Designed miniproteins, single chains, continued (2). Designs and how they scored, part 24

Each design is a single chain, and the fold is of that chain. pLDDT is the mean over its residues in the fold that is shown.

## One batch from the design tools (miniprotein)

Design m4809
Fold by ESMFold2-Fast:
Parts: C-alpha cells; sequence; structure tokens
Structure m4809 (fold): chain A 70 residues (1-70)
C-alpha cells in the first residue's frame, strides 16, 4: 500500500510540474523549462526502476525550483 500511495503522489506532482513548465515556456524561460523537463524525465525513469522515493525527491526539488522562478 505504501508504494501505491507514493505512486499516486508522484502522478499528482507530475501533472503540476507539467503545468508549471508550460507556464515557464509561455514566459520565455526556455533554459529553465528545459532543465525542469530533464528533471521530470529523470523522475519518470527512477519511478520506472521502482525507486519511488528518489523519484519523489527529484520531483519535489523540480517543483520548488519552478515555483521560485514564477
Amino acid sequence: SEKLKLAEELEKLFVELQRLIDEMRARGQTDLAAELEAAYQRSVDLANQGKLEEALKTMREALERARAAL
């Protein structure tokens, strides 16, 4: 059940980060958007490897950076 909860949390954060990346692109923050897209992909790859806690950490760090830039 813990792994399912982490996966659900991760999915919610993915949706939020995608939205913030889109907003950054709209504002012309192209370099930062590209860095966050790379972090998003790293988090997805970690999740696919079953490393859900590392995936969540990567995603949360990306979200904090995105929010600080907006």
Scores: mean pLDDT 85

Design m4810
Fold by ESMFold2-Fast:
Structure m4810 (fold): chain A 90 residues (1-90)
Amino acid sequence: MEEVKRMLEEMERLNNMSEEEKKEVFEEARKLGMSEELLERLKRLTEKEGLALAALAMTLALREGLLDAPDEELLERAKKRLEENIAKAL
C-alpha cells in the first residue's frame, strides 16, 4: 500500500506541475543526455496524457528498447504497467 500511495502522490505531483516546473524537468532530462528527438517526444506524450504517464512511457522505451515504437503503443504499455503496479500493491 505504501508503494501505491507514493506512486499516486508522485504522479499527482508531476501532473499538477506548472508549465515552468515542467520546463525544468525537460531541461534536467536534456542535461542528463536526452536527445532533442527524445525530448520532443516526452513533450508530446506529456501534452496527451500528462507528465507522469509520459515519463513512464519514455522509461519503458529506454529500458525495453522500444524507442522506435509509436507514441500510442508506448502510452498503452505505460498504462498497462501502471495498472499492473497498482493491482500488485493492492
Scores: mean pLDDT 77

Design m4811
Fold by ESMFold2-Fast:
Structure m4811 (fold): chain A 65 residues (1-65)
Amino acid sequence: SMEEKYERIKKLGEELEKKGWIKAEIKDGNIYAQVLSKDPTKSTAALIRLIGEAIEMGTSLILLP
């Protein structure tokens, strides 16, 4: 369900933020993400995971500056 997907994305976002990799939140059915880590391996891994969730929701991942 959408509710289960929302909770999974929220939990993933919290995990990634605690790691200092990326800050992510859901707004208006889209995933908004801000890169925190200067390590491209960490930021890329985080973005790939979030892109997968966006695809499953049928929505967009939007990168913030």
Scores: mean pLDDT 83

Design m4812
Fold by ESMFold2-Fast:
Structure m4812 (fold): chain A 85 residues (1-85)
Amino acid sequence: SLRELRKRAVELAIELAREFPDNPLVRQIVNLAMEALSSTDPKKVKEIVEEMRRLREELEKQGDLSAAAKAEEIIRVLEEILKEM
């Protein structure tokens, strides 16, 4: 359900922030995820998801593979939410 997907995205974002508290790219990704979850506009959510993908790619380039993998999980849940909007 949409409610369960939103709950899962919030839980993943909180976990990402807890695991990597000092990573500025992680902070940006978490803030974008929370903005997407607060939006009722599917176009806005899609734009945020695309920005999150760019930041995830930057995490991978910096060797932060664990953070990048967790960010990918959040992105996938947000894409599932987007399909239900």
Scores: mean pLDDT 89

Design m4813
Fold by ESMFold2-Fast:
Structure m4813 (fold): chain A 67 residues (1-67)
Amino acid sequence: GVLRRVALHELSRTLGISEEEVEEFLAMPDEEQKAHPAFQKAAEDLKLSEEQMLKGLNSGREVILAG
């Protein structure tokens, strides 16, 4: 649906990776997501803690999974 596409596009921009790479990234465990270079760079650029970044990504993932 529209919300899924918007969430994928926003996460793609936030992480600096493709929408396909976002779907692969969101399939990873939280600890592997935190270790990912795209996650670390985005958190640094946005001045967010790892916890704040994960909460934001999990909100986006929820929208993507809902359709």
Scores: mean pLDDT 76

Design m4814
Fold by ESMFold2-Fast:
Parts: C-alpha cells; sequence; structure tokens
Structure m4814 (fold): chain A 61 residues (1-61)
C-alpha cells in the first residue's frame, strides 16, 4: 500500500471510515483550511484526533 503523508504541518481534526468507498478519511486542519486525505480501509492509521503533524509525516500505511 502507498503511504499517506501529510502535505503540510497541521492538526488531525477527524478520522472516519467510509465503508462504501472502502477508505479511511483523515481530515487535517492546515492553516485554518480543512484537507481530507484518503487511505485504504485496511491501512494502519498512525495518528489520532487532536494530534499535531508535520509535512511529510506518515499518517497511514
Amino acid sequence: MEPVVAPADGVVLEISEDSKEKKVKIALDVDGRVVVLEADANAEVLVRRGQRVRAGQILAR
């Protein structure tokens, strides 16, 4: 699986599972903007809600 990495420094707002798309969605607050990243449903999510992340940090693999 291709790792999902943070595009910029930010804070994890929410992690949600989308059963229809077989994806996990990770919502990040990046300078007041919401960025949503998708990972496969079978991915190991390495972050939690409220966690600060840095650009290039692996969020799921």
Scores: mean pLDDT 80

Design m4815
Fold by ESMFold2-Fast:
Structure m4815 (fold): chain A 102 residues (1-102)
Amino acid sequence: SAQQQQLLSDEFQNQQVRLGPELAKIHEQVAPGDVTTVRDLIGNLGAYLTKNKLFGEGENSHIVDISGTELGKLLGVDEILVSDIPLVIQKLIEKGLLTRVE
């Protein structure tokens, strides 16, 4: 989709964002108030999901169960698709938990 193409674009991936304090438990590699790229946060989110064993198994490997997690509370959803990880970062920006830098 056009949205998926935009979320995978170099423009979006290179966007600088400031980490809000609510994300400290999810993005452990970036301190609250520090600036990083969307690309780095996509990688950090993937690492968080792996550490917490949230990826589905076998035929469900495309599904991530975030029910009962801090991430699920912040997003207000119980499940995401692995392909939607960039969309999760976009939603965190829309919620003001990540602040765009210029």
Scores: mean pLDDT 80

Design m4816
Fold by ESMFold2-Fast:
Structure m4816 (fold): chain A 70 residues (1-70)
Amino acid sequence: PLSKTYLSPEEAFEVLSKHVSESDARKAIETALRGESYTLKKEVGDKIVTITVTPQPNGKLHVSISIEDK
């Protein structure tokens, strides 16, 4: 399943920290706040989690989370 949403940096951090480490979530937010897209692909148990955070012109962050079984 694919989940997409447009969030504030604070909301994005809360969503990301549910799926990846707080350190990874923080790095994603800091990268997006610098105007760069951040993509992380990580194996969590029997699943592959792909997270993409893209800065938007309106000051929001586009967060895309894909969770796939191996």
Scores: mean pLDDT 76

Design m4817
Fold by ESMFold2-Fast:
Structure m4817 (fold): chain A 56 residues (1-56)
Amino acid sequence: MKTYRIKALKDGEIRIAPGRVVKFKKGEVFDLTIDPTTEIAGGFEGPLKDGYIEIL
């Protein structure tokens, strides 16, 4: 597992595991712990690419 500090650039949500979704609002800063299975499932890569979040 690796913990990232994430800043929300837009309102949105991210699925971190089956049945678990993190919702965020523009301007929020939060810590997100990703394991390899969540990353393989495409967890936060889409929101990163689409400009919804950034890694600090």
Scores: mean pLDDT 70

Design m4818
Fold by ESMFold2-Fast:
Structure m4818 (fold): chain A 76 residues (1-76)
Amino acid sequence: MPESVYEPILDDPLFREAADFALELLSERPLTEKELVDALVERFGIPEGVASSVIDFLVFRGLVERRPDGYLVLAP
């Protein structure tokens, strides 16, 4: 249905590796969104917009939560 249709980048190896790396970092400790974006940019050389898209995707999938204090944490 149209509300869920967007260009999939899940089969992009770089996107997948960035998502897996983000989850690994968050499994060790909570990070701010800026800290996670900076880590993804430094590790993979991706633009900040792509790093933010990775984070948004993980939040949308329910794998990551944005906390009121500005930190990102792993969901369940």
Scores: mean pLDDT 75

Design m4819
Fold by ESMFold2-Fast:
Structure m4819 (fold): chain A 66 residues (1-66)
Amino acid sequence: SLGVLSTELSNTEVTVDGKKYKVKAAIGNFIQADADLPDGWHTVEIKGKKYGGLVKNGVLSTVLDE
């Protein structure tokens, strides 16, 4: 879900399938970005680490490690 935007993450880009997307919303370790990607699971890279992210209706959602 969308929440209070984290200042650190609001200026961060994530890489998915070789393309960069701007973080739209962040709360704690949860992030979302608008992503022109097909629905389903994708590999998300942020700060050199890889995570699983789910794209649904052009919105990417992922949870980073604490």
Scores: mean pLDDT 72

Design m4820
Fold by ESMFold2-Fast:
Structure m4820 (fold): chain A 68 residues (1-68)
Amino acid sequence: SMMDEILEEITKLILEIAELGNKYKDQELINKATELSKQLAANKDNIEKAKEILEEAKRLLEEAKKKA
């Protein structure tokens, strides 16, 4: 389903953000990845909120890559 695809994409992005945070010892980035994970868990049945979380995860990953 579209929801399953969105949840999988967000999960992959959160994992990549967390891995970058651990690699560069960026505690703020690790904390943001954790917060996104909690928001995703709270909104598994809300496609509009899942899409908002997806866009935030994409922004955060691009910012993390610029710091690396």
Scores: mean pLDDT 85

Design m4821
Fold by ESMFold2-Fast:
Structure m4821 (fold): chain A 77 residues (1-77)
Amino acid sequence: MEERLRETLANTTDEDIRERAREAGLSEEQIEELLKARRAMRAFLDGDLETFYRLVEELEGVSREEIREELEELLAS
């Protein structure tokens, strides 16, 4: 699962995420959170844990598990 997420993040741009999120009917705030979550997940997969934790804190307590699930569902759709 994590390996597929890494590959998807490597091949998917912020613009692709915005387009999919808009089609899915997400709000501007939800899109912003997804993009921040994507950056956090990419940092985690790249082994940059300091950036990962900082971005997660900036998401103001949003669940890491929920963010991961939302990104995977959005990018797979």
Scores: mean pLDDT 67

Design m4822
Fold by ESMFold2-Fast:
Structure m4822 (fold): chain A 102 residues (1-102)
Amino acid sequence: RQPSPFEIIAQADAEVAASTDAARRADIVEETWRQVLAMLPDLSPEEQVAVLERIIDLIDRVEAFAEAQKAPIEVQMRIGALRVGAVTLLVALRRELERRRR
């Protein structure tokens, strides 16, 4: 599989670092989330958790930048919605993995 979800996230991180516009950073992370989400079914649950932890870290940094820059509420809400979606999926996957440990 090429690129890997980790490579997609690393490329997005570089693009985010190259932009000083909170709205552009939100657009980059939204597109990255769509690409990563499409790849998740092809991964093991353990790999899915690792990928979700990596993209949530990127989303958190984009959210912090938007807050620091006092970006429009619509931009902050878009980033928040992505974070809620990613965290909800991570929690569900962690519960499934815990269930399998018995």
Scores: mean pLDDT 87

Design m4823
Fold by ESMFold2-Fast:
Structure m4823 (fold): chain A 96 residues (1-96)
Amino acid sequence: SKEEVKKIIILESTVVSLKLNIKFKLKDKDYDGALKSAKKMKEYIKKYLPDNKKLHELADKLIEAIKNKDVEKALKTLDEIIEEITKIEKEAIEKY
């Protein structure tokens, strides 16, 4: 539906903004700031895609990586989240 397409577009723009903030905070070694942004990303994913278990698990993996200061794993997981949301957006647009 048009409303489902609108929801995924809002989610995509929100997670892209949070991704940039997380990358910036990780570069600055501001792990607490990165963690707050990652938790906010999980909140938006749950709000807009409440039944998407894969994205919820990826968000938890991102949070864990940041807590462990595993920057490489955090960045890889962040890219996987964006790739999955982009895939969902394309599928939603095609079905509309």
Scores: mean pLDDT 87

Design m4824
Fold by ESMFold2-Fast:
Structure m4824 (fold): chain A 87 residues (1-87)
Amino acid sequence: DAKDQAIRDIMRRAMQIMQFSPQQRQQAQQIIMSSSSDPRIINAVQAFFAQTDIPTALAVLRQRAGTLSLAQLNQLGALFDQAIAAV
């Protein structure tokens, strides 16, 4: 399923972002938030970065990703790639 693969790809990128320093994570959040106008993507990203621990952040993102369309998942993946490349 293309949607399941897109979610797995997003979770892999999310885990990479969680390995960043707090400053790099703040920079990544700012890049993503400034590059998207989709409220569902914005809400998913805000919920992810608002969590205090890695397991909770990943669980919240996975739950929110499950509610997104394939097009929104592909857009979110591209935004994560952009943020990872910039930090």
Scores: mean pLDDT 88

Design m4825
Fold by ESMFold2-Fast:
Structure m4825 (fold): chain A 92 residues (1-92)
Amino acid sequence: DMAKLQAEIDEAMVLMVRGVLKATGYLSDDDAQKAADMFGKSMALFNKGDTDAGLKTLADMHLYTSKVLKEQGKLDSAAKDEAAAQKLLSKI
């Protein structure tokens, strides 16, 4: 079943992104999981050809990560995520 295989690949990618986000030391397990889930949703949208929705969801992930980093006082990293979100939204 190709749908099951795709879901397993998407879940593995979400877990990988979660691990990378945790490596920052500023994201909790819950915050990293939420950001990774948004990444997974973005990938699913790109896979079905919904590029604008995929870009918006990816931008929402960066905005979420930026807010969490601001709460932790990591302003430079937060500003980079906010800029990434703005660039993604400019493509819509």
Scores: mean pLDDT 75

Design m4826
Fold by ESMFold2-Fast:
Structure m4826 (fold): chain A 66 residues (1-66)
Amino acid sequence: SEAIKFLEEAYKELKRKFPDADEWIERYLKASPDQKKEVMEEMRAAGIDPSLLLAAVQYKLIKSSS
């Protein structure tokens, strides 16, 4: 699927820019709704596009369900 490839490329891009990307993904997945907002604000402050993290999270969820 083109959509799955897009999400995979987002995950790879996040890992390329931030070696600790898996820690950001894990933190987001374990966070409560209020904590998710805080994580996204911290990502923006660190120069990470929140859309990139959300795409990477979606990729991880799809891969674990297939």
Scores: mean pLDDT 80

Design m4827
Fold by ESMFold2-Fast:
Structure m4827 (fold): chain A 108 residues (1-108)
Amino acid sequence: MPSDEELLAELERLLEEAKRVLPPIVVELLELLYEAAKALLAGDRERALALLEEAERLLAENEGRIPPDVLALLRGALAALRELLEEGRFEEAVLHILAAVRGVLALA
């Protein structure tokens, strides 16, 4: 497993790439997922859940501004992340966030 520092550094690099190639609304969603990953690595489940709920709301309010393939991937990612957080599977939740960010970038 990568260290917490290596996971966050990789997410930060992916976000910088995202800012160059993705629509601003998609970048905002990925930034919320990055903050959720930081909260999870700090053991702050309540903050991670609040950030997930904000991402779910932002996604729902902006569905028409997000490419359909990115929208489908993010919907699936947020649903899976919610289940992992509710089960207390924090390490898997962080890895799932990383996979989601990589997946969105692969569609760009």
Scores: mean pLDDT 86

Design m4828
Fold by ESMFold2-Fast:
Structure m4828 (fold): chain A 109 residues (1-109)
Amino acid sequence: SELKKEIFELLDKLMETVRKALEAIESGAPREEILKLLDEMEKTVNKIIEVLSKYVDQETVDRIKNIAEREFKKVRDAIEKGLPPEEIRHVLETAFARVVLEILKAIES
């Protein structure tokens, strides 16, 4: 119960940062601003993984870390290459969905 509460609070923060990043991308904000939001998302996901590491096995932790690193790298590469906003949004939405799904699977009993 305490685990679920802490994870859901961190997921809510992650969702808020993703929403801000999607709005920034759509509005044509500077890439440095979008990359800062991506860094904040990665930090929040790392905090979720740290919390989960107390309750789930190392194999599950490593799997989630590898998925998060791979998916966020795709988002970072899309931003740095200057892909169209619509494409960056799609990559970010896909990354977010995949990372959240893996976290939710880890906390389900």
Scores: mean pLDDT 88

Design m4829
Fold by ESMFold2-Fast:
Structure m4829 (fold): chain A 99 residues (1-99)
Amino acid sequence: SAEENRERLEKLIEILEELAERLESLGTEEGLFAADVLRAFVAQVRALAARNPELSEEEVLAIIDSAIELLTGMKETMSPEMQELLDEAIKKLEELKKE
């Protein structure tokens, strides 16, 4: 339903915002940059949701897949500590797809 699709999208935003805060809290230049990238992605998702209040399940799943792809790509250049934080977020996003 549209309500379930909206709730799933809100959970995605929460996961990414929580990750951004954790990356920022590391106090590293890499963490600050990664947090900015994630917040830019969240801003795009919010803008899409505002224009399309009746987002389909297929559209929401595509957004979740895009988030997983973004995090997976970011991991390649990150420290082991940052990689662990991104892996936790990826796992949460994959679980969100199964709901």
Scores: mean pLDDT 87

Design m4830
Fold by ESMFold2-Fast:
Structure m4830 (fold): chain A 77 residues (1-77)
Amino acid sequence: MSMQKQIDNISKQGDDQVKQAQDQAKKAKKIHPGYGGTIDTIKNGIQQAKNQAIIDPDKGSQQLQNQIKKFNDVVNS
């Protein structure tokens, strides 16, 4: 039951980050044409973290937080 809530929270956070990455890629495409490749790598990492969360929510959460950090580093660079 607590595991299901963790999985749901990880999935929601991942979906929110993918949405933000898509929005940033759309904005950045006018300024930085190569930026889309980096965003796609982050989206794939978030999806892998969500998949891991189904098996091991603690590891999935840790992987998701690492992908969120990578996304923030890209957005702020």
Scores: mean pLDDT 69

Design m4831
Fold by ESMFold2-Fast:
Structure m4831 (fold): chain A 59 residues (1-59)
Amino acid sequence: MSTRELVRKAAELLGISQRTIYTVAEITGLSPKTAAERLIELGKQGKSAAEAIYELLTL
């Protein structure tokens, strides 16, 4: 799956913009692909967008 496709899926799953995912990647030092994959994983665990983003920021 492409980076763009993963970012789109993460945005749809969490109800956030794709720009937010790129911003989280920038802040955390992760690639956009890795950030999107981790956000999808957290969303599948039932975490809210805020909870998923907070977990990435605190790693």
Scores: mean pLDDT 83

Design m4832
Fold by ESMFold2-Fast:
Structure m4832 (fold): chain A 60 residues (1-60)
Amino acid sequence: MASPAETAAKRILEELAKRIRDELREKHGVVVSDEAARQMAAARLAGLPVELPDDQVTPL
């Protein structure tokens, strides 16, 4: 399925990325870039282990 699955996946990815950013900030005191959050969201959606890129992470 090309169009509807792609649109749904993009929407879920962006929503998950935002939630990951908020969760990391609130619970772990870590700030990540939008790009890093999208990569983490994509990994979660693919069922892959989530890794934090060092250059995109700012500890609080």
Scores: mean pLDDT 70

Design m4833
Fold by ESMFold2-Fast:
Structure m4833 (fold): chain A 84 residues (1-84)
Amino acid sequence: MRHIALIIGQETLQSARDAAIALARNATARGFDVTVFATRDADPALIAQLRAAGARVIRVDSTRDALALARSLNPAAIRYFGGP
């Protein structure tokens, strides 16, 4: 199974939210496993929308932890949404 990893940071603008949701929805429709790594300050509403799009969500303490875990999945792509 091919994996796509999304990392959701603390600050996420509306355009980045829409892009993350569209990417998760399109990737799951194409047969990818989508895993979202969300920092503690990630918007709960965005996380709920990503779950509704078919993504598995994992809570992490930092973007560094998110990136390390994402890399361990050997994903086809890693995408970062939100600022530091």
Scores: mean pLDDT 79

Design m4834
Fold by ESMFold2-Fast:
Structure m4834 (fold): chain A 85 residues (1-85)
Amino acid sequence: APSQEQIDADVQTALAIITGVLIGRIPDPEEAYEATKKALERMAKEGFSIEALQAAVDAAVHNAPSDEVREAIEKAGKEVLKEIE
């Protein structure tokens, strides 16, 4: 099992990646949905934990530029996390 330090590091890395990709960059809900899915799928393929991916989605949701973008991020996150659990 990964160490707690590794999990914490992965969470911080995942948060930086998804927040940097989505917040303030993609105001279109459809584009936000697609970008969130692609980012999460890429991070999952790179071996990020479910906990790190969930934390990244939660951070992106809390910082979303609009309600429509927030809902798109939530939908994409729920779909990808369900597929990799």
Scores: mean pLDDT 74

Design m4835
Fold by ESMFold2-Fast:
Structure m4835 (fold): chain A 75 residues (1-75)
Amino acid sequence: MDTVTVTIDSATDLETGKTTSLNGETVVTPATDLPKAIQEAASKYFPGGTRVQLTGTLTSGGDTQDVVIETTVPK
């Protein structure tokens, strides 16, 4: 199972349009657990029920790409 590293630069609250810097918050997880790990990272910065768009970079297998990930913080 491939391990991925996501470095999150910023997150935008999709209801308010407010952007918050996450100062390169780093998530290292198996690829299958990525949605849960991103949701957990967002929960540190946003209240439960918030829809957020995270921007950053994903590194997998030595390849690095820009990513945009939407998630909802659990209530």
Scores: mean pLDDT 81

Design m4836
Fold by ESMFold2-Fast:
Structure m4836 (fold): chain A 82 residues (1-82)
Amino acid sequence: SEEEKERIRKEAEQEIRRFEEILPELRRLDPELAERLEREVRELWKKLEESEDVKEMQRLAIELGSTVTMAEMYVWVSKKAE
């Protein structure tokens, strides 16, 4: 349904916002990793925006969320080591 698609897009937008919040610190800690993850997040968001299949959108949203969580964990672990 269109309502389900909109819900998935809004959840993905929240993940993008979380990624944007940690991106400056990620770039400070590992600029090469930051560039790679920013590119991956951008590509996943583009695919999700272009998708009209709820199952594919859910898969892409999960992959996006996983990527963002990995980035957050990397920053958290790195800051603990400082």
Scores: mean pLDDT 87

Design m4837
Fold by ESMFold2-Fast:
Structure m4837 (fold): chain A 71 residues (1-71)
Amino acid sequence: MIEENARFAVYRIYKEFGKEEAEKAARTMVNHYKAQGDEEKARQVEKGYEKALEDIETNPAAADAELAARL
């Protein structure tokens, strides 16, 4: 699912490279889908990004476990 894939990708980039790089990655993915005319996938990426930031703020341990399970 695109939303969940974006969530994990952004979360991983945030942990490795910080917030600025995570924001750039999310924006690049959104712009890619918008350029293809796929507004629904672009919205899913935006939602994934928002959830990744929420995971970092509220429960990073659970997000780490979920990322490890999907890796």
Scores: mean pLDDT 77

Design m4838
Fold by ESMFold2-Fast:
Structure m4838 (fold): chain A 77 residues (1-77)
Amino acid sequence: AAKRAEEYAKKGDGIGAGLAALEAGKKGDWEDARRAGRAAAEAGLKEMEKDAARGTGAALLGIGSAIDAALKAGKPM
């Protein structure tokens, strides 16, 4: 659920938040996927800001892909 992604984001676990967004998308819960996606994106951006050079871009891409998949699973894009 989206709340789980928000909890992961609070802990600075962007990957965990991204995985939660993916799960919500696969289940077809687009509203949960949308909220989870937002939490994952914000967590990823914060991590990138603190450590932009050391592979945080790869983690952010992973999170972005999870968000995109989750959102599209619920929306006809």
Scores: mean pLDDT 63

Design m4839
Fold by ESMFold2-Fast:
Structure m4839 (fold): chain A 58 residues (1-58)
Amino acid sequence: SPEMGKLEGMLEAAKLSVEILQKSKRPEDAQIPAEEMYKLIEDGRKKGEEEVLKALLG
C-alpha cells in the first residue's frame, strides 16, 4: 500500500539522519540523542502499523 511505502521511506530517512548526527557530533553528545531518536522511531512505527491496520480492517 502507498502508506506502507511512505512509512518505510520516513524510517529510512530518520535512520540516515541519526547516522549523520553520530558522525558529525562528539560521541557523548551524539549517543543520547541517537538513543532517544531510535526509541521515537520505534514508537512511531508501532503507531503507524496500528493506524494502517485500522484503515485496512475497519
Scores: mean pLDDT 63

Design m4840
Fold by ESMFold2-Fast:
Structure m4840 (fold): chain A 75 residues (1-75)
Amino acid sequence: SLEEAKKKVEELMKEYRDILIQSDKLATEYAKTGDPELYKKALELEQKAREIFTEIEKIKAENPDVEIPELVLPD
């Protein structure tokens, strides 16, 4: 349903934002420390973020009448 599609997109957008924040923190730490485990974790989160974005785009394509809020990242 339209309501279910909207709710799922909102949940996915929240997860996407949270993952990007975590990835940015890990990438920043890696730039300072050179710890390869931090780099690997950042890449894994980037991959997960790409998968979530793809799922959001699929829901949009299947539900063109659903108005999806613009993703706003925190400062």
Scores: mean pLDDT 78

Design m4841
Fold by ESMFold2-Fast:
Structure m4841 (fold): chain A 67 residues (1-67)
Amino acid sequence: SAKELVNTAIAYLEAGQTDEAISVLLDLKAQFPQPDVIKAVDEALTFIRLNQTEEAIAALKRLQVLL
């Protein structure tokens, strides 16, 4: 489910496993191409590229509430 993929991505980010988190986020966007999911994934990926991990996790937690 979309919620399980969001939870998995958050867990990888909290563990410092950034490459694994990016892979899960791309899978989430591919499997669930809904506007809210696309927006949250793109925001999270942008924060990851800026090394703003806490902000990336916050964006995904906001998406989790909508799922």
Scores: mean pLDDT 88

Design m4842
Fold by ESMFold2-Fast:
Structure m4842 (fold): chain A 55 residues (1-55)
Amino acid sequence: KEYEEAVKKQKEASKKYTEALNDPSATREQLKKAVDEMIKATKEAVKAYRKLRES
């Protein structure tokens, strides 16, 4: 349950990052924010996966 939600958030963050990369008007700050959100979502997905596996 928590894992599925975390994976969805990670996919959305990855999509947002890819869209920023393909936007020629995207600023460095927008790209940095997208990367930070992707990293955060990935860490949450890993944490949720471990909790699911060990519970």
Scores: mean pLDDT 78

Design m4843
Fold by ESMFold2-Fast:
Structure m4843 (fold): chain A 89 residues (1-89)
Amino acid sequence: SEQLELAQRAFKTLAELEAEFPELYKEAKELAEKLSPLERKELGEKVKEEGERILRKGEELGDKELIEEGRKLILYGEALIYLPPLYSL
């Protein structure tokens, strides 16, 4: 099921964010309490898109710092999208 694969990716993404960037994981949880589910999903999608843009630019330039920043933003954006449906499980 595509839905099960998405849930599995979401659990992995949240676990990776908590392990590697605990401060961003904490901020994502705080935003989940302050924003509506729709507002948080829209914010997460925008942050993910910006992260993908920065990652591509870093790869084109061979800039390791931009690549890392892009990956962090992608992970953070995905966490904002997935947080509440999985937090109650």
Scores: mean pLDDT 78

Design m4844
Fold by ESMFold2-Fast:
Structure m4844 (fold): chain A 95 residues (1-95)
Amino acid sequence: TERLRRLAQALAVLIKNAEKYYEEFKPLLDELSKSKDPEIRMLALAARYAIDEKLGRPVPDYPEEVRNIAEQLMKLETDLSPEEAIALLKEELKR
């Protein structure tokens, strides 16, 4: 639970800062979407949907569950910097 909570916080800050940082963290997000852990894949997919919506890029084929998780991520409060959030994504990929 703590691992998923920290990952959700990292994704939340990166969604808020997508306009500036997306090109930098997109490869990490793409790798997370291929994770063997279905919960991590779902969080990565939800973050991608939230980013596309924030940047004005609608993706209409996302399931309702993904949209609901994305809405929760966008409302999640965190004091992490974008740099700290990117570091957390890198640590998650190392396992």
Scores: mean pLDDT 80

